# Designs tried in a protein design run: designed miniproteins, single chains, continued (4). Part 93

Each design is a single chain, and the fold is of that chain. pLDDT is the mean over its residues in the fold that is shown.

## One batch from the design tools (miniprotein)

Design m15227
Fold by ESMFold2-Fast:
Structure m15227 (fold): chain A 77 residues (1-77)
Amino acid sequence: PSGLEIQQAVIDAVAKALQSGGVDEDDAWRAARYFVLGSMSGRDIEAYRKAIEAFGGDGVKLSLTVSQAIQDALDKL
């Protein structure tokens, strides 16, 4: 797979994990992009805030969920 295909697979995996945690699809995708690529806009930061709120303000739980999704996606490549 290309580097872009790997990057997209990881973003998709993180977005799905965030949706499973109660984050809306559009916010999950933007937050996943923020976690994988870093913030590129205020909308990505706002999506990150919404992800924290969906996880009940538990930033540790959010961080562990994201880290696990990244690791699981990479292990499948």
Scores: mean pLDDT 80

Design m15228
Fold by ESMFold2-Fast:
Structure m15228 (fold): chain A 69 residues (1-69)
Amino acid sequence: GMKATITVLSADGSAALATVTLEDGTTQRGLVLAHGDRASVLLEDGSSINVTGIPATLAAGQVVTGTVV
């Protein structure tokens, strides 16, 4: 699957506002909703993606890389 780099801007529990950069260089803002080893990302264009390899807990300023599934 495609790699996604998630730069956390703010976090509240299992939800985070982030900048999401895909390996093709496309960057969007997104809302990240963490569920165990997976996260659902709601992108600013109205689309959604699922990402694996994301920690259940995210903190502002954190950068994580996961795989789109």
Scores: mean pLDDT 81

Design m15229
Fold by ESMFold2-Fast:
Structure m15229 (fold): chain A 108 residues (1-108)
Amino acid sequence: SSLEEQERLRKKIEEEIKEALARMHLSVARLAIEKGDFKGALHSMLLSLYSLGKLSEEERKELEEKIDKLIEEGKEKEAIELLLEVAKEREDEETVELAEEMLKKLEE
């Protein structure tokens, strides 16, 4: 009984921590967007997806490296579009909305 109760409580706490971490990373991303730090914003959005278990650690690192390379090449729009496609595939509406806001800011 007590072992099963501890396991249920642990799982509930773990899920609440994941959601809190994701919200924190998206808040950091929003602040980075306001400052024009698109690289920092994209990194924080990847960390949000990772915190929710929507990306593995390897997928997050590979996407970060690809995004960094695109930004270094002056392809900021392509870097944001890459994250937008990933967020849509992983069904993360909040990250989709932030990526669309970043694209709109670049086109204005």
Scores: mean pLDDT 87

Design m15230
Fold by ESMFold2-Fast:
Structure m15230 (fold): chain A 86 residues (1-86)
Amino acid sequence: MMVSVEILLDPSLPREPVYEVIEARGGEVLFEGRLSGEDYVLIIALLPENTDLQAFRDELEARLPGAEITISEGKVADYRVTIRRR
């Protein structure tokens, strides 16, 4: 079974590393949206149910130096991953 994640990515940060980490873990990106103003880039993805979310966060931090990454309960997905510039 898969778990859903909603990723809020700071638009000043590259999105390619986010896609690569998702795919490397056997996940799939379902949707990418862009919001106006100071809004985040929204990426909705599926990850395998047995995914270690701490390891997932650590891999994102390694691929996005200077980013702050938090994982919390999702609003429209199982989990929310917020990726901000420090």
Scores: mean pLDDT 82

Design m15231
Fold by ESMFold2-Fast:
Structure m15231 (fold): chain A 89 residues (1-89)
Amino acid sequence: EELKKKAIEYVEKAIEASTDPKAQEYLRKALEYLKKAIENADKGDYVGALQALSEAQKYLDEAEKATNDKTAIDYARKGIQYAAEYLRK
């Protein structure tokens, strides 16, 4: 429960911290896929969960290319790390 909460909260903080509209758009996509990863994990679809987490990471990488805001990117990385930790047995 707490890992899911932290994963979502940190990516939301990343979106709030970002001042670049393109980075914000990529971070919103990362959040969408992070939520899909959690939903798939909760349903027992671990393959789907890992695929969604991989997509979230790709959008984080695009956000990092779009902005010099290390604070926003660090928050997003923490969110993805918490999601990855949640997916582990």
Scores: mean pLDDT 84

Design m15232
Fold by ESMFold2-Fast:
Structure m15232 (fold): chain A 86 residues (1-86)
Amino acid sequence: KEEDLKKGLELLNRGKKYLQEGNYDEAIKAYKEAIELLEKADPSNLNLSTAYFYLAEVYEKQGNHEEAAAYRRKGLETAIEGIEKQ
């Protein structure tokens, strides 16, 4: 619903600020909460794909290349699903 979308987008912005500050643990938490809300609101929303790519960037910065690769793949899959929605 609209409330879940709004809260998900607010958490996405919060995660981005934490990432900019170098607070990677808080960024991961915010992005994961954003993903849950955005997926609940609309699983084909391109903001969900964006959240996965940001989460991958945080893991990459932490040196966790395996998790980063997994979330990049999930982001790409989500983006393709969003494009296929007519």
Scores: mean pLDDT 81

Design m15233
Fold by ESMFold2-Fast:
Structure m15233 (fold): chain A 65 residues (1-65)
Amino acid sequence: SEVSREVAENIRLVGVDFMAGGKVEIRDGRLEATIHHESEKLREQAIKEIESLAKGLGLEAVIHE
């Protein structure tokens, strides 16, 4: 879906910026994500995909909003 495509583009790889100043990076063995998006639904989906990515990498996810 279009929403799923936007979320996927926001999360594409660790170290890339999300729309409107969000980013994902690895710090101190943790996957840290800052998510800033006006759509609460897109933020919730981005958070779920970040948590899934961290689990796949064996890292703890830390989410900042």
Scores: mean pLDDT 61

Design m15234
Fold by ESMFold2-Fast:
Structure m15234 (fold): chain A 55 residues (1-55)
Amino acid sequence: MKEKLEKEIKRVEDYHKKNGLSPKQLELDIRSVKYYLLEDIEGKVVTKEEAEKWA
């Protein structure tokens, strides 16, 4: 499971590197992706669709 998370993070890194974005912005985006995917994998948070229904 975590192997897929790391692979997805690398894709984000490659995208930012090609676009010439700042290293700080890259680190922030990677951190956000890590937490987002980790929560989804663990099933700890509700899905976006479920959250929208409650709103």
Scores: mean pLDDT 62

Design m15235
Fold by ESMFold2-Fast:
Structure m15235 (fold): chain A 83 residues (1-83)
Amino acid sequence: DEALASLSPEKQKMLEKLEEMAKELQEKAAADPDNEEIRVKALALQIARGKLLGVSFSYDPSFKEEEIKKAEELAEEILKELE
C-alpha cells in the first residue's frame, strides 16, 4: 500500500496502536452487538486510521449524523493521545 509506505515511523506506530484498539473493540462488539457506544468507537478508529493514511472514508449509511459527529470528535482525541 503506497499510503502506508509513505508514513513516517511515528505515524506507523500510531496506526499499529489503532489496529490493536480496533481488535479489542471487535471482541467487545461480538459480546454486545447492540451497544451504540462501541459502534461509535469503532467508527472513530476507522476515521483516525483514514486521517493517518490520508485516504477517503465512506460512512456506513446506517450511522446517524449525530453518531458520525461523535465519532469524528473521538477520532481527534484518540490521535492526540497516541502522539
Scores: mean pLDDT 73

Design m15236
Fold by ESMFold2-Fast:
Structure m15236 (fold): chain A 76 residues (1-76)
Amino acid sequence: GTDFEETFKGLPNHALAGFIQMYARDLNSEALENLATELEAIGDRALLLQALEILVKHRNNPAQAEADLRALLASA
């Protein structure tokens, strides 16, 4: 929902990284967990926010979330 996205955008980088890792684990995808680790290692706020938007948008579609996160990391 709208409140969910607004809450994520208001969080510090450490909280954003933590939520990315939690959503990746919840989707039960090794690929998403590895991508979440790469995003945390980069530590860029804009990338973390974009990754959260991808995971929130595609939380019921891990394949699409993975594709979009791979594209995001390839562009970083």
Scores: mean pLDDT 74

Design m15237
Fold by ESMFold2-Fast:
Structure m15237 (fold): chain A 65 residues (1-65)
Amino acid sequence: SLEEKIEKFNKALELKKEVERQIAEGRPPDPLLIGEYYKLINEYKDDFEKIVKELQERLQRLLEA
């Protein structure tokens, strides 16, 4: 479902944020988080691209007000 795909997209974003936070704090990033992030990106690549495009189109419509 679309809702499930959005949930996976949000999970990927949270994993990315956590890895970036660890790097910013001078810590070595957790390889398990990196692995889970790339697994999600590879598995849902086309769905994530569609979500990003839909979000960009919605943002554009809101800015045209």
Scores: mean pLDDT 78

Design m15238
Fold by ESMFold2-Fast:
Parts: C-alpha cells; structure tokens; sequence
Structure m15238 (fold): chain A 69 residues (1-69)
C-alpha cells in the first residue's frame, strides 16, 4: 500500500511517500521514525471520508509529529 506522510519538526515539514505491506506496517514505520511506542500512533476517521493520523511526541518533543494522508 502507498502512503504519503508529512513529518513536522521545529516548524519544518518533510514529505515522504512509502510503500508498506499494511496499516500495521505503517504504524510500525511511523513509530520507529519518530522514536515513539506503537501505542502512540493513532488513526482518526474524519467526517470528510478521509483517514488521517496526527502523532505528537508528548515527552520533550511536542514540536515533532506526523500527519498521514
């Protein structure tokens, strides 16, 4: 599956396009990339029929997160 991920750190946005086996693989990828536990990776179902994820590093890196489209 192909995913578009936006990583945000200190106001800088980095766009990545990756091909992964599943949504579980996507959660693993984002968790490893941000150095956070998998349990912090959450998907939100938006009323616009879009699934997206916003991840915020809660401890000492509140300025670092990812958005998945």
Amino acid sequence: MKFTIYFVKDGKITKEEVELESREALRDYVAEKLGIPKEKVRFALEKTDKEYEVIIEPLGKENEYAVIL
Scores: mean pLDDT 62

Design m15239
Fold by ESMFold2-Fast:
Structure m15239 (fold): chain A 93 residues (1-93)
Amino acid sequence: SEAKERAKLLLESLLELAKSIPNVSQETIDKIEKLYREVDKLTLEQFKEKANEIIDEILKQIDKLPVGERLNVYIQLKFIKKELERIVEEEKA
């Protein structure tokens, strides 16, 4: 599925971002890697729900980053959330 390939690319971006942030726990990184392995077994809606849960977890972990770096990460995470929403919406149209 083109939608699932797009979802995998977004997870790869999320994984790279999470690994670049020292405040993100190994448990959170492991959850992203697990979701990447399971993407073909999930519906796009289930995938979006799990990805959003992980993104919200990262948002809580970055609360103590310097304001400039926190803003940059926040913008990137919000972009990923919006792109996931678009993928699910396009597949349902």
Scores: mean pLDDT 85

Design m15240
Fold by ESMFold2-Fast:
Structure m15240 (fold): chain A 110 residues (1-110)
Amino acid sequence: SPIEEFLAAADALRRALLEGASEAEIDKAIEALVAAVKALPEEKLIPLEEPVTVERLARLLQRELGIPPGPAEAAARRIFERYPEEVERIYRALRSLPGLVIEEAVERAL
Protein backbone atom coordinates (compact mmCIF):
# COMPACT_ATOMS: atom_id res chain seq x y z
CA SER A 1 0.00 0.00 0.00
CA PRO A 2 1.12 3.64 -0.41
CA ILE A 3 1.01 4.01 3.40
CA GLU A 4 3.23 0.92 3.88
CA GLU A 5 5.74 2.25 1.30
CA PHE A 6 5.80 5.66 3.02
CA LEU A 7 6.35 4.11 6.48
CA ALA A 8 9.17 1.95 5.07
CA ALA A 9 10.82 4.97 3.37
CA ALA A 10 10.56 7.05 6.58
CA ASP A 11 12.15 4.21 8.59
CA ALA A 12 14.95 3.85 6.00
CA LEU A 13 15.74 7.59 6.22
CA ARG A 14 15.70 7.40 10.05
CA ARG A 15 18.17 4.47 10.00
CA ALA A 16 20.49 6.15 7.46
CA LEU A 17 20.65 9.34 9.58
CA LEU A 18 21.07 7.49 12.92
CA GLU A 19 23.85 5.24 11.51
CA GLY A 20 25.75 8.18 9.98
CA ALA A 21 25.41 6.87 6.42
CA SER A 22 27.19 8.60 3.51
CA GLU A 23 25.67 11.71 1.90
CA ALA A 24 24.93 9.61 -1.22
CA GLU A 25 23.01 7.01 0.85
CA ILE A 26 21.11 9.77 2.72
CA ASP A 27 20.24 11.41 -0.64
CA LYS A 28 18.95 8.05 -1.93
CA ALA A 29 16.81 7.62 1.22
CA ILE A 30 15.40 11.16 0.76
CA GLU A 31 14.65 10.38 -2.93
CA ALA A 32 12.74 7.23 -1.87
CA LEU A 33 10.83 9.22 0.78
CA VAL A 34 9.85 11.87 -1.83
CA ALA A 35 8.58 9.15 -4.22
CA ALA A 36 6.55 7.50 -1.42
CA VAL A 37 5.10 10.87 -0.28
CA LYS A 38 3.98 11.65 -3.87
CA ALA A 39 2.10 8.31 -3.95
CA LEU A 40 0.09 9.09 -0.77
CA PRO A 41 -3.57 10.12 -1.25
CA GLU A 42 -4.16 13.84 -0.58
CA GLU A 43 -7.01 13.05 1.86
CA LYS A 44 -4.57 11.17 4.16
CA LEU A 45 -2.43 14.31 4.67
CA ILE A 46 -3.01 16.79 7.53
CA PRO A 47 -3.51 20.35 6.15
CA LEU A 48 -0.63 22.84 6.35
CA GLU A 49 -1.31 25.56 8.97
CA GLU A 50 1.88 27.64 8.60
CA PRO A 51 4.70 27.97 6.00
CA VAL A 52 7.35 25.25 6.18
CA THR A 53 10.89 26.37 7.06
CA VAL A 54 14.13 24.34 7.35
CA GLU A 55 13.87 24.75 11.15
CA ARG A 56 10.26 23.49 11.28
CA LEU A 57 11.05 20.47 9.07
CA ALA A 58 14.15 19.67 11.20
CA ARG A 59 12.06 19.79 14.42
CA LEU A 60 9.43 17.54 12.82
CA LEU A 61 12.12 14.99 11.80
CA GLN A 62 13.39 15.05 15.40
CA ARG A 63 9.88 14.55 16.86
CA GLU A 64 8.39 12.00 14.41
CA LEU A 65 11.52 9.98 13.46
CA GLY A 66 13.62 10.42 16.64
CA ILE A 67 16.55 11.91 14.70
CA PRO A 68 19.15 14.02 16.62
CA PRO A 69 19.17 17.82 15.93
CA GLY A 70 22.35 17.89 13.78
CA PRO A 71 21.38 15.13 11.31
CA ALA A 72 17.76 16.39 11.27
CA GLU A 73 18.84 19.94 10.28
CA ALA A 74 21.20 18.55 7.59
CA ALA A 75 18.42 16.35 6.15
CA ALA A 76 15.91 19.25 6.23
CA ARG A 77 18.36 21.50 4.34
CA ARG A 78 18.97 18.80 1.67
CA ILE A 79 15.21 18.35 1.19
CA PHE A 80 14.76 22.13 0.72
CA GLU A 81 17.72 22.32 -1.73
CA ARG A 82 16.87 19.25 -3.86
CA TYR A 83 13.04 19.03 -3.56
CA PRO A 84 11.77 22.60 -2.93
CA GLU A 85 8.40 21.89 -4.65
CA GLU A 86 7.80 18.75 -2.53
CA VAL A 87 8.70 20.27 0.89
CA GLU A 88 5.12 21.11 1.95
CA ARG A 89 3.84 17.64 0.98
CA ILE A 90 6.76 15.93 2.80
CA TYR A 91 6.03 18.03 5.91
CA ARG A 92 2.30 17.18 5.78
CA ALA A 93 3.09 13.45 5.31
CA LEU A 94 5.49 13.41 8.29
CA ARG A 95 2.92 15.24 10.46
CA SER A 96 0.38 12.57 9.41
CA LEU A 97 2.76 9.71 10.33
CA PRO A 98 1.25 8.80 13.78
CA GLY A 99 -2.25 8.47 12.27
CA LEU A 100 -0.93 6.48 9.28
CA VAL A 101 0.89 4.03 11.62
CA ILE A 102 -2.43 3.43 13.46
CA GLU A 103 -4.35 3.02 10.15
CA GLU A 104 -1.83 0.45 8.81
CA ALA A 105 -1.86 -1.47 12.14
CA VAL A 106 -5.69 -1.64 12.10
CA GLU A 107 -5.72 -2.85 8.45
CA ARG A 108 -3.21 -5.63 9.27
CA ALA A 109 -5.20 -6.70 12.39
CA LEU A 110 -8.32 -7.32 10.27
Scores: mean pLDDT 84

Design m15241
Fold by ESMFold2-Fast:
Structure m15241 (fold): chain A 68 residues (1-68)
Amino acid sequence: SMEEEVQKMVEETEKRLREAVERGGSRAELQGIVAEAMNKARETLSDEAFDTFSAQLQQVVDEILEEQ
């Protein structure tokens, strides 16, 4: 389902972001990961699913940045 695809993309992006943080990645690297994920979501997901994806990814990014 589209909901499962959104959840999978969010979880895969969170994993990439956390791995980048663990290896001491720069803010530019983290922004690149987010931008790449957003571009892929725009091409792959419906408008409704993209809105859900972007909202959930924003929460993940905020949580990771608060942990630093």
Scores: mean pLDDT 84

Design m15242
Fold by ESMFold2-Fast:
Structure m15242 (fold): chain A 74 residues (1-74)
Amino acid sequence: SETERLAAQLDVRKMTTSNGVTLPVWTDDTPFEQRVALVKVQAARALGIPVSELEVTSWEDAKGVLNVRVRRLP
């Protein structure tokens, strides 16, 4: 899928936190919708669940680190 392809473009050097996923900094020209898609795919892979069952609840993007909170949909 396109989201899987986009996720494969990231060099993920950070592991999942107990409550979320830490990802590298995006390029300045990367659209927000692409960042969301990449985060969802990586979080799904890290949690071992389908992308369709995940929702992004919050973001924190500071000092080259993007930390994302996700929840599983019912």
Scores: mean pLDDT 56

Design m15243
Fold by ESMFold2-Fast:
Structure m15243 (fold): chain A 65 residues (1-65)
Amino acid sequence: SDEELLALAKEGGKLLHEILALDPSLEPLVQEYERRLALAMVRRDLEALRATIEEMKRLLAQLKA
């Protein structure tokens, strides 16, 4: 649904901001995640959005450890 798509996009954006705030040297990786999120949004691919968000959550957990 559009509601779920927008919610996932918003969550992805917050994760990108947190990763970049914790480690600015990861800007190229953050840009790659942004491209993946944008492509999934254009394709309305909820599964790809969820997969990318889970990957970012794992990275963020490692950065906070």
Scores: mean pLDDT 87

Design m15244
Fold by ESMFold2-Fast:
Structure m15244 (fold): chain A 119 residues (1-119)
Amino acid sequence: MEKEKKVKEVEKLYDEEMGVLRKSPESKDIYLGVLKKAYDVYKLSGDEKWREIFIKTAKALLEVFQLEDGNLPSYIELTSDGPVPSKEVDKKDNVDFLLKAYEATGDPKFKERAEKILA
């Protein structure tokens, strides 16, 4: 089934030690456009595990990896000294991620951030 295939593809990206989706099994980078796939897989599978992973990631991005201008980085590079957020911003991935985070959590902070980016 296409649904089962999509779930398995996202499962291959999940790093259990970090609790987050990687861009690929061979890439140490974390991409905002990839992280939102956890919520997509939750919607397809109904598996609460993916919702919990997504919510935890969304909160960490907003609380720890938010840039000085209030935007979320398009990617985070995993270095030997820890995660380093990019200063690059993808507006579409930011908005889509934040709206999915609002849908998953009901927390109006995510919706407010998305609306500010769209203005």
Scores: mean pLDDT 77

Design m15245
Fold by ESMFold2-Fast:
Structure m15245 (fold): chain A 61 residues (1-61)
Amino acid sequence: SIEEYIEEKIKEIEEKYGRDAALLFSALIFQEELKKNRPLSKEEIEELAKKAIAEYEEHLK
């Protein structure tokens, strides 16, 4: 399911970038789902993952 895909992506981000990056990704997913009022596609989830990682890494600089 799409929910399982999101959970696996959260785990992957947490393992590679840490808990704060995973929490940012989770927040972006929640915000986007509320904005669009529909389940997200895998492509949308991937784009939000990239955005969360980029924002997190820029903040660490």
Scores: mean pLDDT 81

Design m15246
Fold by ESMFold2-Fast:
Structure m15246 (fold): chain A 83 residues (1-83)
Amino acid sequence: MQEELRKELERNPKMSESELLRLLVKIFDLSPSEYTALGIALTSARMGDHAGLRRFLESIGLDDETIRLIAEALGLDPEAVLA
């Protein structure tokens, strides 16, 4: 799960948002409601509100190191996401 995600992020550090979303849905078997929540959290993070994205990623079992890698892949400030 999380280890598989980290390996994919390391293999493709320039992963697009759509590729990352597909990967998260596949690895964590996200429901339609969880996918919607993730989309809202990503939109808010792009607007400077990172707290929702952090809470979502923690809720699916990701640790701070993996959340940092995701933030970097998305072009977000990892310190802002982890605050």
Scores: mean pLDDT 78

Design m15247
Fold by ESMFold2-Fast:
Structure m15247 (fold): chain A 98 residues (1-98)
Amino acid sequence: EARELLDKQGRELLEQGPPAELVEIAREVARRNPDLSFNAALALVASLLEGHELDIPPEASDEFHRLYLRVASVLVELGLLTPEQQADVRATLELERR
């Protein structure tokens, strides 16, 4: 469910012509996560790096949080997020969950 919602939102973002750099990062994230579509990866990357707002219903929040943290880890590996920024993401999601 979360993956399908992310794919839809990522497709809408792609239609707006996001920066080429963001698209290339999303391709690499999708390559490292073959269970994640390019569009879903683009939505998650845009949220993590540009603060793009995602509309995720409460019933999909657990799957969304798992995917979000997994993509944040990939961005740290790519040198695009610091470990401190990844920790802040984890703390924010924990507060939103509670």
Scores: mean pLDDT 82

Design m15248
Fold by ESMFold2-Fast:
Structure m15248 (fold): chain A 66 residues (1-66)
Amino acid sequence: LERAAEALAEGLERLGVHEAAEELRRAIRDGTLTLEILNKAVRRAQEELSEEELLELHREVERAAS
């Protein structure tokens, strides 16, 4: 889960979703990462990113989780 969350945060940062990326990184560093925080970041990405950007982000997360 931590690797997937790190990949998600990196992807969000690159794609300009800085607030969600910062929230994820803080939760990872503080040991407070939850599925709820992950889902919140995914929802933010869906609101702010294009379909192409979302597909790229999902590929990065899946690669890190595998």
Scores: mean pLDDT 79

Design m15249
Fold by ESMFold2-Fast:
Structure m15249 (fold): chain A 64 residues (1-64)
Amino acid sequence: SPLQQRISQLQAQLQQNQQVRAQLEKELADPSLSERQKTVLYSALSIVQAGISFLQDRIAQLQS
């Protein structure tokens, strides 16, 4: 159905964003990072987390 196709597309986007978040978290675990480098990575992480929350909310709405 068109609904199931849309849910599958959003789930694929969610999986991609979760992989990006995991990579950023791995980079943030580096003890050699400068405070400036950490700030850039935290900013990127914030954007990715907002995207994940948006996708989770949209999937939940479509499953209701």
Scores: mean pLDDT 91

Design m15250
Fold by ESMFold2-Fast:
Structure m15250 (fold): chain A 117 residues (1-117)
Amino acid sequence: MTAADMRAAAEAFKALAKQYRADAADPSRARKNNRGKVLSKEELLKIAEIYETTAKALEKMAEEGDSEKAQQVVLLTGRGVSTAQEGAGTLLDAKLNPVGTDKSYEDWIKKIEEITE
């Protein structure tokens, strides 16, 4: 990724976060996950926060010129959003806990922040 690509991606993720927050504020805009399940207000807000954290991380990586860290941030974002969208009815972790819990969401935010130091 070039610095320009990272900044463009950051702006795109900011726009996505704004849309998810708008959907969370309006129940008539309810989004469905990949299983056809309607996402809750809480799940939409978690996804918005993942996108906001990603945008900040990509802006920092653009300033540093670190394309490898930027790619890791994008990959973790995809995994975090997938986990949040799938909710408690998806795959279980090694401890048999549902993916998409508050704990899992916080872990994904933390991992994105840790990549950017």
Scores: mean pLDDT 68

Design m15251
Fold by ESMFold2-Fast:
Structure m15251 (fold): chain A 79 residues (1-79)
Amino acid sequence: MVEEIREAGEKFAEALPKSENPEIAIDIAKQELIELGAPEELAEEFRRRALEAVKSIKDPEELKKKLIEITEETAKKFE
C-alpha cells in the first residue's frame, strides 16, 4: 500500500505540471488514494496541498519536487 502510493505519486508529480487540467488530475489522484485505502481526510489533505502547490509554484521542476514531497508525507501517514 505505502509503496503503491509512492509509485502513484511519482507518476502524478511527473504528469501534473504538463496537465491541461490540473484540478481534474488532482481529483483523480485523491480518488486513487481512497481506493488504495487512504482515509478520506488524508486524501483531502493531499488534494488541498497539491492544489495550493499548483497555484503557488510557477516552475515545473519546483512544482514536481513539491508534489513528490506532498506524496511522501501522505505515504508516511499510512505508517
Scores: mean pLDDT 76

Design m15252
Fold by ESMFold2-Fast:
Structure m15252 (fold): chain A 71 residues (1-71)
Amino acid sequence: SLLEELDEKMKKLLEEGKYEEGKELLLEFHERSRELRLEAARREGLIRTPEEEAAFLAEYDASLEKGKAKL
């Protein structure tokens, strides 16, 4: 899964002391997984309107800032 790939690569970067590369990796995987999560939400009927899509993406993007704060 994308989370497993992120965890594996992040662990290697943190072990090497490459914190800036770790933040960049988090951003890359956040952007990559955004489309997959959006498609899954549409398929499950969790978002059906442009307003619901915007709210979903805003909440998802906010999770990136929380992730960066942990690094």
Scores: mean pLDDT 75

Design m15253
Fold by ESMFold2-Fast:
Structure m15253 (fold): chain A 70 residues (1-70)
Amino acid sequence: MIVTLRIRGDGSVEVVSGELPEEVAAFLREMEARGYDGTQVGTALILLPGVRLLDVQREGDTTYLTLEIE
C-alpha cells in the first residue's frame, strides 16, 4: 500500500493519506514516547523491512514521506 506521512522536527507523525499497518503505527508511537526527533523517526521508517521510499518533500520544519509498504 502507499502511505504519505507528515513528520515534524520533534518526531511527531501524522498520516496524511493511506493507512498504516498497526505494527508500524505502534512502532512510531514507541519512538515518539522515547523522544526521538524527526530525522531519527524518518530514518528508522525507511529501514523497516517491506518499506520502500517513493518520495520525500520538505515544507518548512515538516518532512513529508511517501512510502510503499507490503
Scores: mean pLDDT 81

Design m15254
Fold by ESMFold2-Fast:
Structure m15254 (fold): chain A 82 residues (1-82)
Amino acid sequence: ALVVVTVEVEDAEAGDKAGLAIVEAAEKYGGKGVDSEVLSPHTVKAVIEAPSKEKAEKLAKAIEEALKKTEGVKSVKVEVID
């Protein structure tokens, strides 16, 4: 299963903080292969591999919570793809 994260950020510094929060959550909850791309100065996308749909859903919740606590994050969209 895959976790797809799209984050709207205030600036590049907030984008860096969002990226770190995603990586930290992925490491803690067993996500593999964090692939991140800056789509615009205000948008970051990341794709994380999870071993099961259940693990992907737990990881998605952890990432969403971490990003909502991150300064300069304006919106978070997290999707689980089975």
Scores: mean pLDDT 79

Design m15255
Fold by ESMFold2-Fast:
Structure m15255 (fold): chain A 93 residues (1-93)
Amino acid sequence: SVAEEAKALAEMVRKLSKELAEALEKGDDFEADVYLSMLTMALTSAQHSPDERVREIARKALERITEAYKKKDAEAVLKAGEEAAKELEELAE
C-alpha cells in the first residue's frame, strides 16, 4: 500500500540523513558519499511511486539534501531528512 511505502521510505530517509550528517560532522568523505548514494537511490526510486505526493516529497528531499551536501551542512541535511520523513509519515496514517 501507499501507506506502507511511505512509512518505509520515512524510516530510511530519517536514518540515512542522520548517518550522512554524522559523517559530514566527522569529515569522513568516504562514509558521507556512501550514505548520499543510498539516499539518492532511495529518493530517485520514490519519484517513480504511483502516488504524486510521495513523488513530490522525494523530489524536494533529494534537492534539499543535495544542496546541503554541496555546502557540507550537516544541520541542513538533518533538517531536510526529518521534514521529508514527517511528511511521509503523515501520508502513512
Scores: mean pLDDT 88

Design m15256
Fold by ESMFold2-Fast:
Structure m15256 (fold): chain A 87 residues (1-87)
Amino acid sequence: SKLEELREAIEAGDFQKAAELAGDIAENEADKVPPEDAAELIGLALEKAGFPKMAKLVKQRLLESQPSSRTLLQALRDLSTALAEEK
């Protein structure tokens, strides 16, 4: 599935591909993704980028604010874009 491809891209540190997949899923398939799974992927992206403490804090805040899957996937797209631009 595209969601599994997104997870694999994040685990590989391929944030450019992760941004493209997150954007596609947010636009076309957000209703098929539980918000908890989208929040987990945001946490995973931060962990793989080398920010495990921030991953924990961001995940906690996302669970508190209860955003929609579309909003979370859009946030993951934007985060992955920023991480892809890091040197």
Scores: mean pLDDT 84

Design m15257
Fold by ESMFold2-Fast:
Structure m15257 (fold): chain A 74 residues (1-74)
Amino acid sequence: SNLERVLGAAAGALGGREDETFSEELADELVRRLGGSTLSEEEMVRLAVELAEKYRGGTLTVAQILAYLREHVR
């Protein structure tokens, strides 16, 4: 499903980073840019990594980002 593809890519990009925090903009950008995308799984992971680096430092944990994706990706 679209949700499974997005969650897989986000988990792949953010795995091992459970001790870090990210801005709310990361969650919004992941929904917007990965949700409904025609990108391959590898391209989605690369984009998610780039977005995570751009939006480092904030109030959201990896678990909270993934929870947001579950609610907002169709």
Scores: mean pLDDT 84

Design m15258
Fold by ESMFold2-Fast:
Structure m15258 (fold): chain A 91 residues (1-91)
Amino acid sequence: RKEKLEELEEEYKRLLAELEESIARFEEHVKRNEKDEEFLKKSVVERIKELLKKIYPDLTPEEQQIAEEVLKKETMEEMLEVIYEFAKKQI
């Protein structure tokens, strides 16, 4: 009975160490994935800016003003906010 209790304590200590190592590896994977997502978002933003610059001469003066405001933004969320504000004013 006593020998089995000591064996369980030893096993618990080993499992705790393995859990801590697993958590550390998981945190590293999360940080890696976060950087990849950020890179993809930046690539999309750059493509949007390139498209806007290409169509810019064909836009009306009001649309050109909105396009210039969108081109000043660095994130997709900020770009969408500008577009939503413009759409809201058109209603």
Scores: mean pLDDT 70

Design m15259
Fold by ESMFold2-Fast:
Structure m15259 (fold): chain A 116 residues (1-116)
Amino acid sequence: MSSKKKIKELLDKIKKLDDEYRKTKDPKKRAQIRREITDLVMEILKIYLKEGYSLSEAVKIIIEEMDKLGLGRISAEALTAAALRMMVDLMVEEARRELGREMPDSEAFGEYLRRL
């Protein structure tokens, strides 16, 4: 399966979830849909990063693709949340690489915060 086909399938799932979010008034269902969209955007970001794109380039491409599909505000909010989480995950991985793999994730995150 090509990465382009996989990304399209993930974007189509996001579109379906965005439409479901607009139809529901249940706060629990809304929270679940937000988490699912964020997880799908994280998968797309990981695909672009594996293909050699930077995080900023990947985010820019995803914004353009979401815009083409007419995706709503919740998908844009989920992209922001996914990008922030990906940035934290990358910084934690960088800290562990520099300090060795003996550190737990919480300690690696604390080291990242000390370097800010």
Scores: mean pLDDT 77

Design m15260
Fold by ESMFold2-Fast:
Structure m15260 (fold): chain A 95 residues (1-95)
Amino acid sequence: MSYSSGGSSTDVTVEEIRASLTDPNRIISTSLLDNGKILQLILYAKGKITLDNLPVWKELKFASAVVADEPLSEEELEKIEREEIDRVIATKEAE
């Protein structure tokens, strides 16, 4: 689904997302401040993605570059990836 509205979302605005990156006192919510989720929200608010088509974590590198101020380093992105791998391994061991 394409994002048809002129630069607004139902829950947060592009301005609020930008403010949360530059002003730590202006946060959307703690649950949405996870590194992967905040970048996905930036892409969503910019109309690059929809809620149904949120990109996988690897697209967050591109989102960070587009923002110009990279909120996540490659090490942080690798940490998220490792955590996901560990989760998959734990699930496989449980089954």
Scores: mean pLDDT 45

Design m15261
Fold by ESMFold2-Fast:
Structure m15261 (fold): chain A 55 residues (1-55)
Amino acid sequence: AAAEALAAAKTIVLLLKDDLGFTEQEAKEALKRMEEQVAAHGDQIIGLAKVLSGK
């Protein structure tokens, strides 16, 4: 669960970086915030990442 949620968060951050042009610092901040959200909403984040990357 935690490992899957972390992988999902990294996938979402990568997509945001690619689409929204996040800088390295912004990507680090987004990942940290995603890790916090993963602790609270891991299942939702995993689901979102699967939809976005699973085609």
Scores: mean pLDDT 67

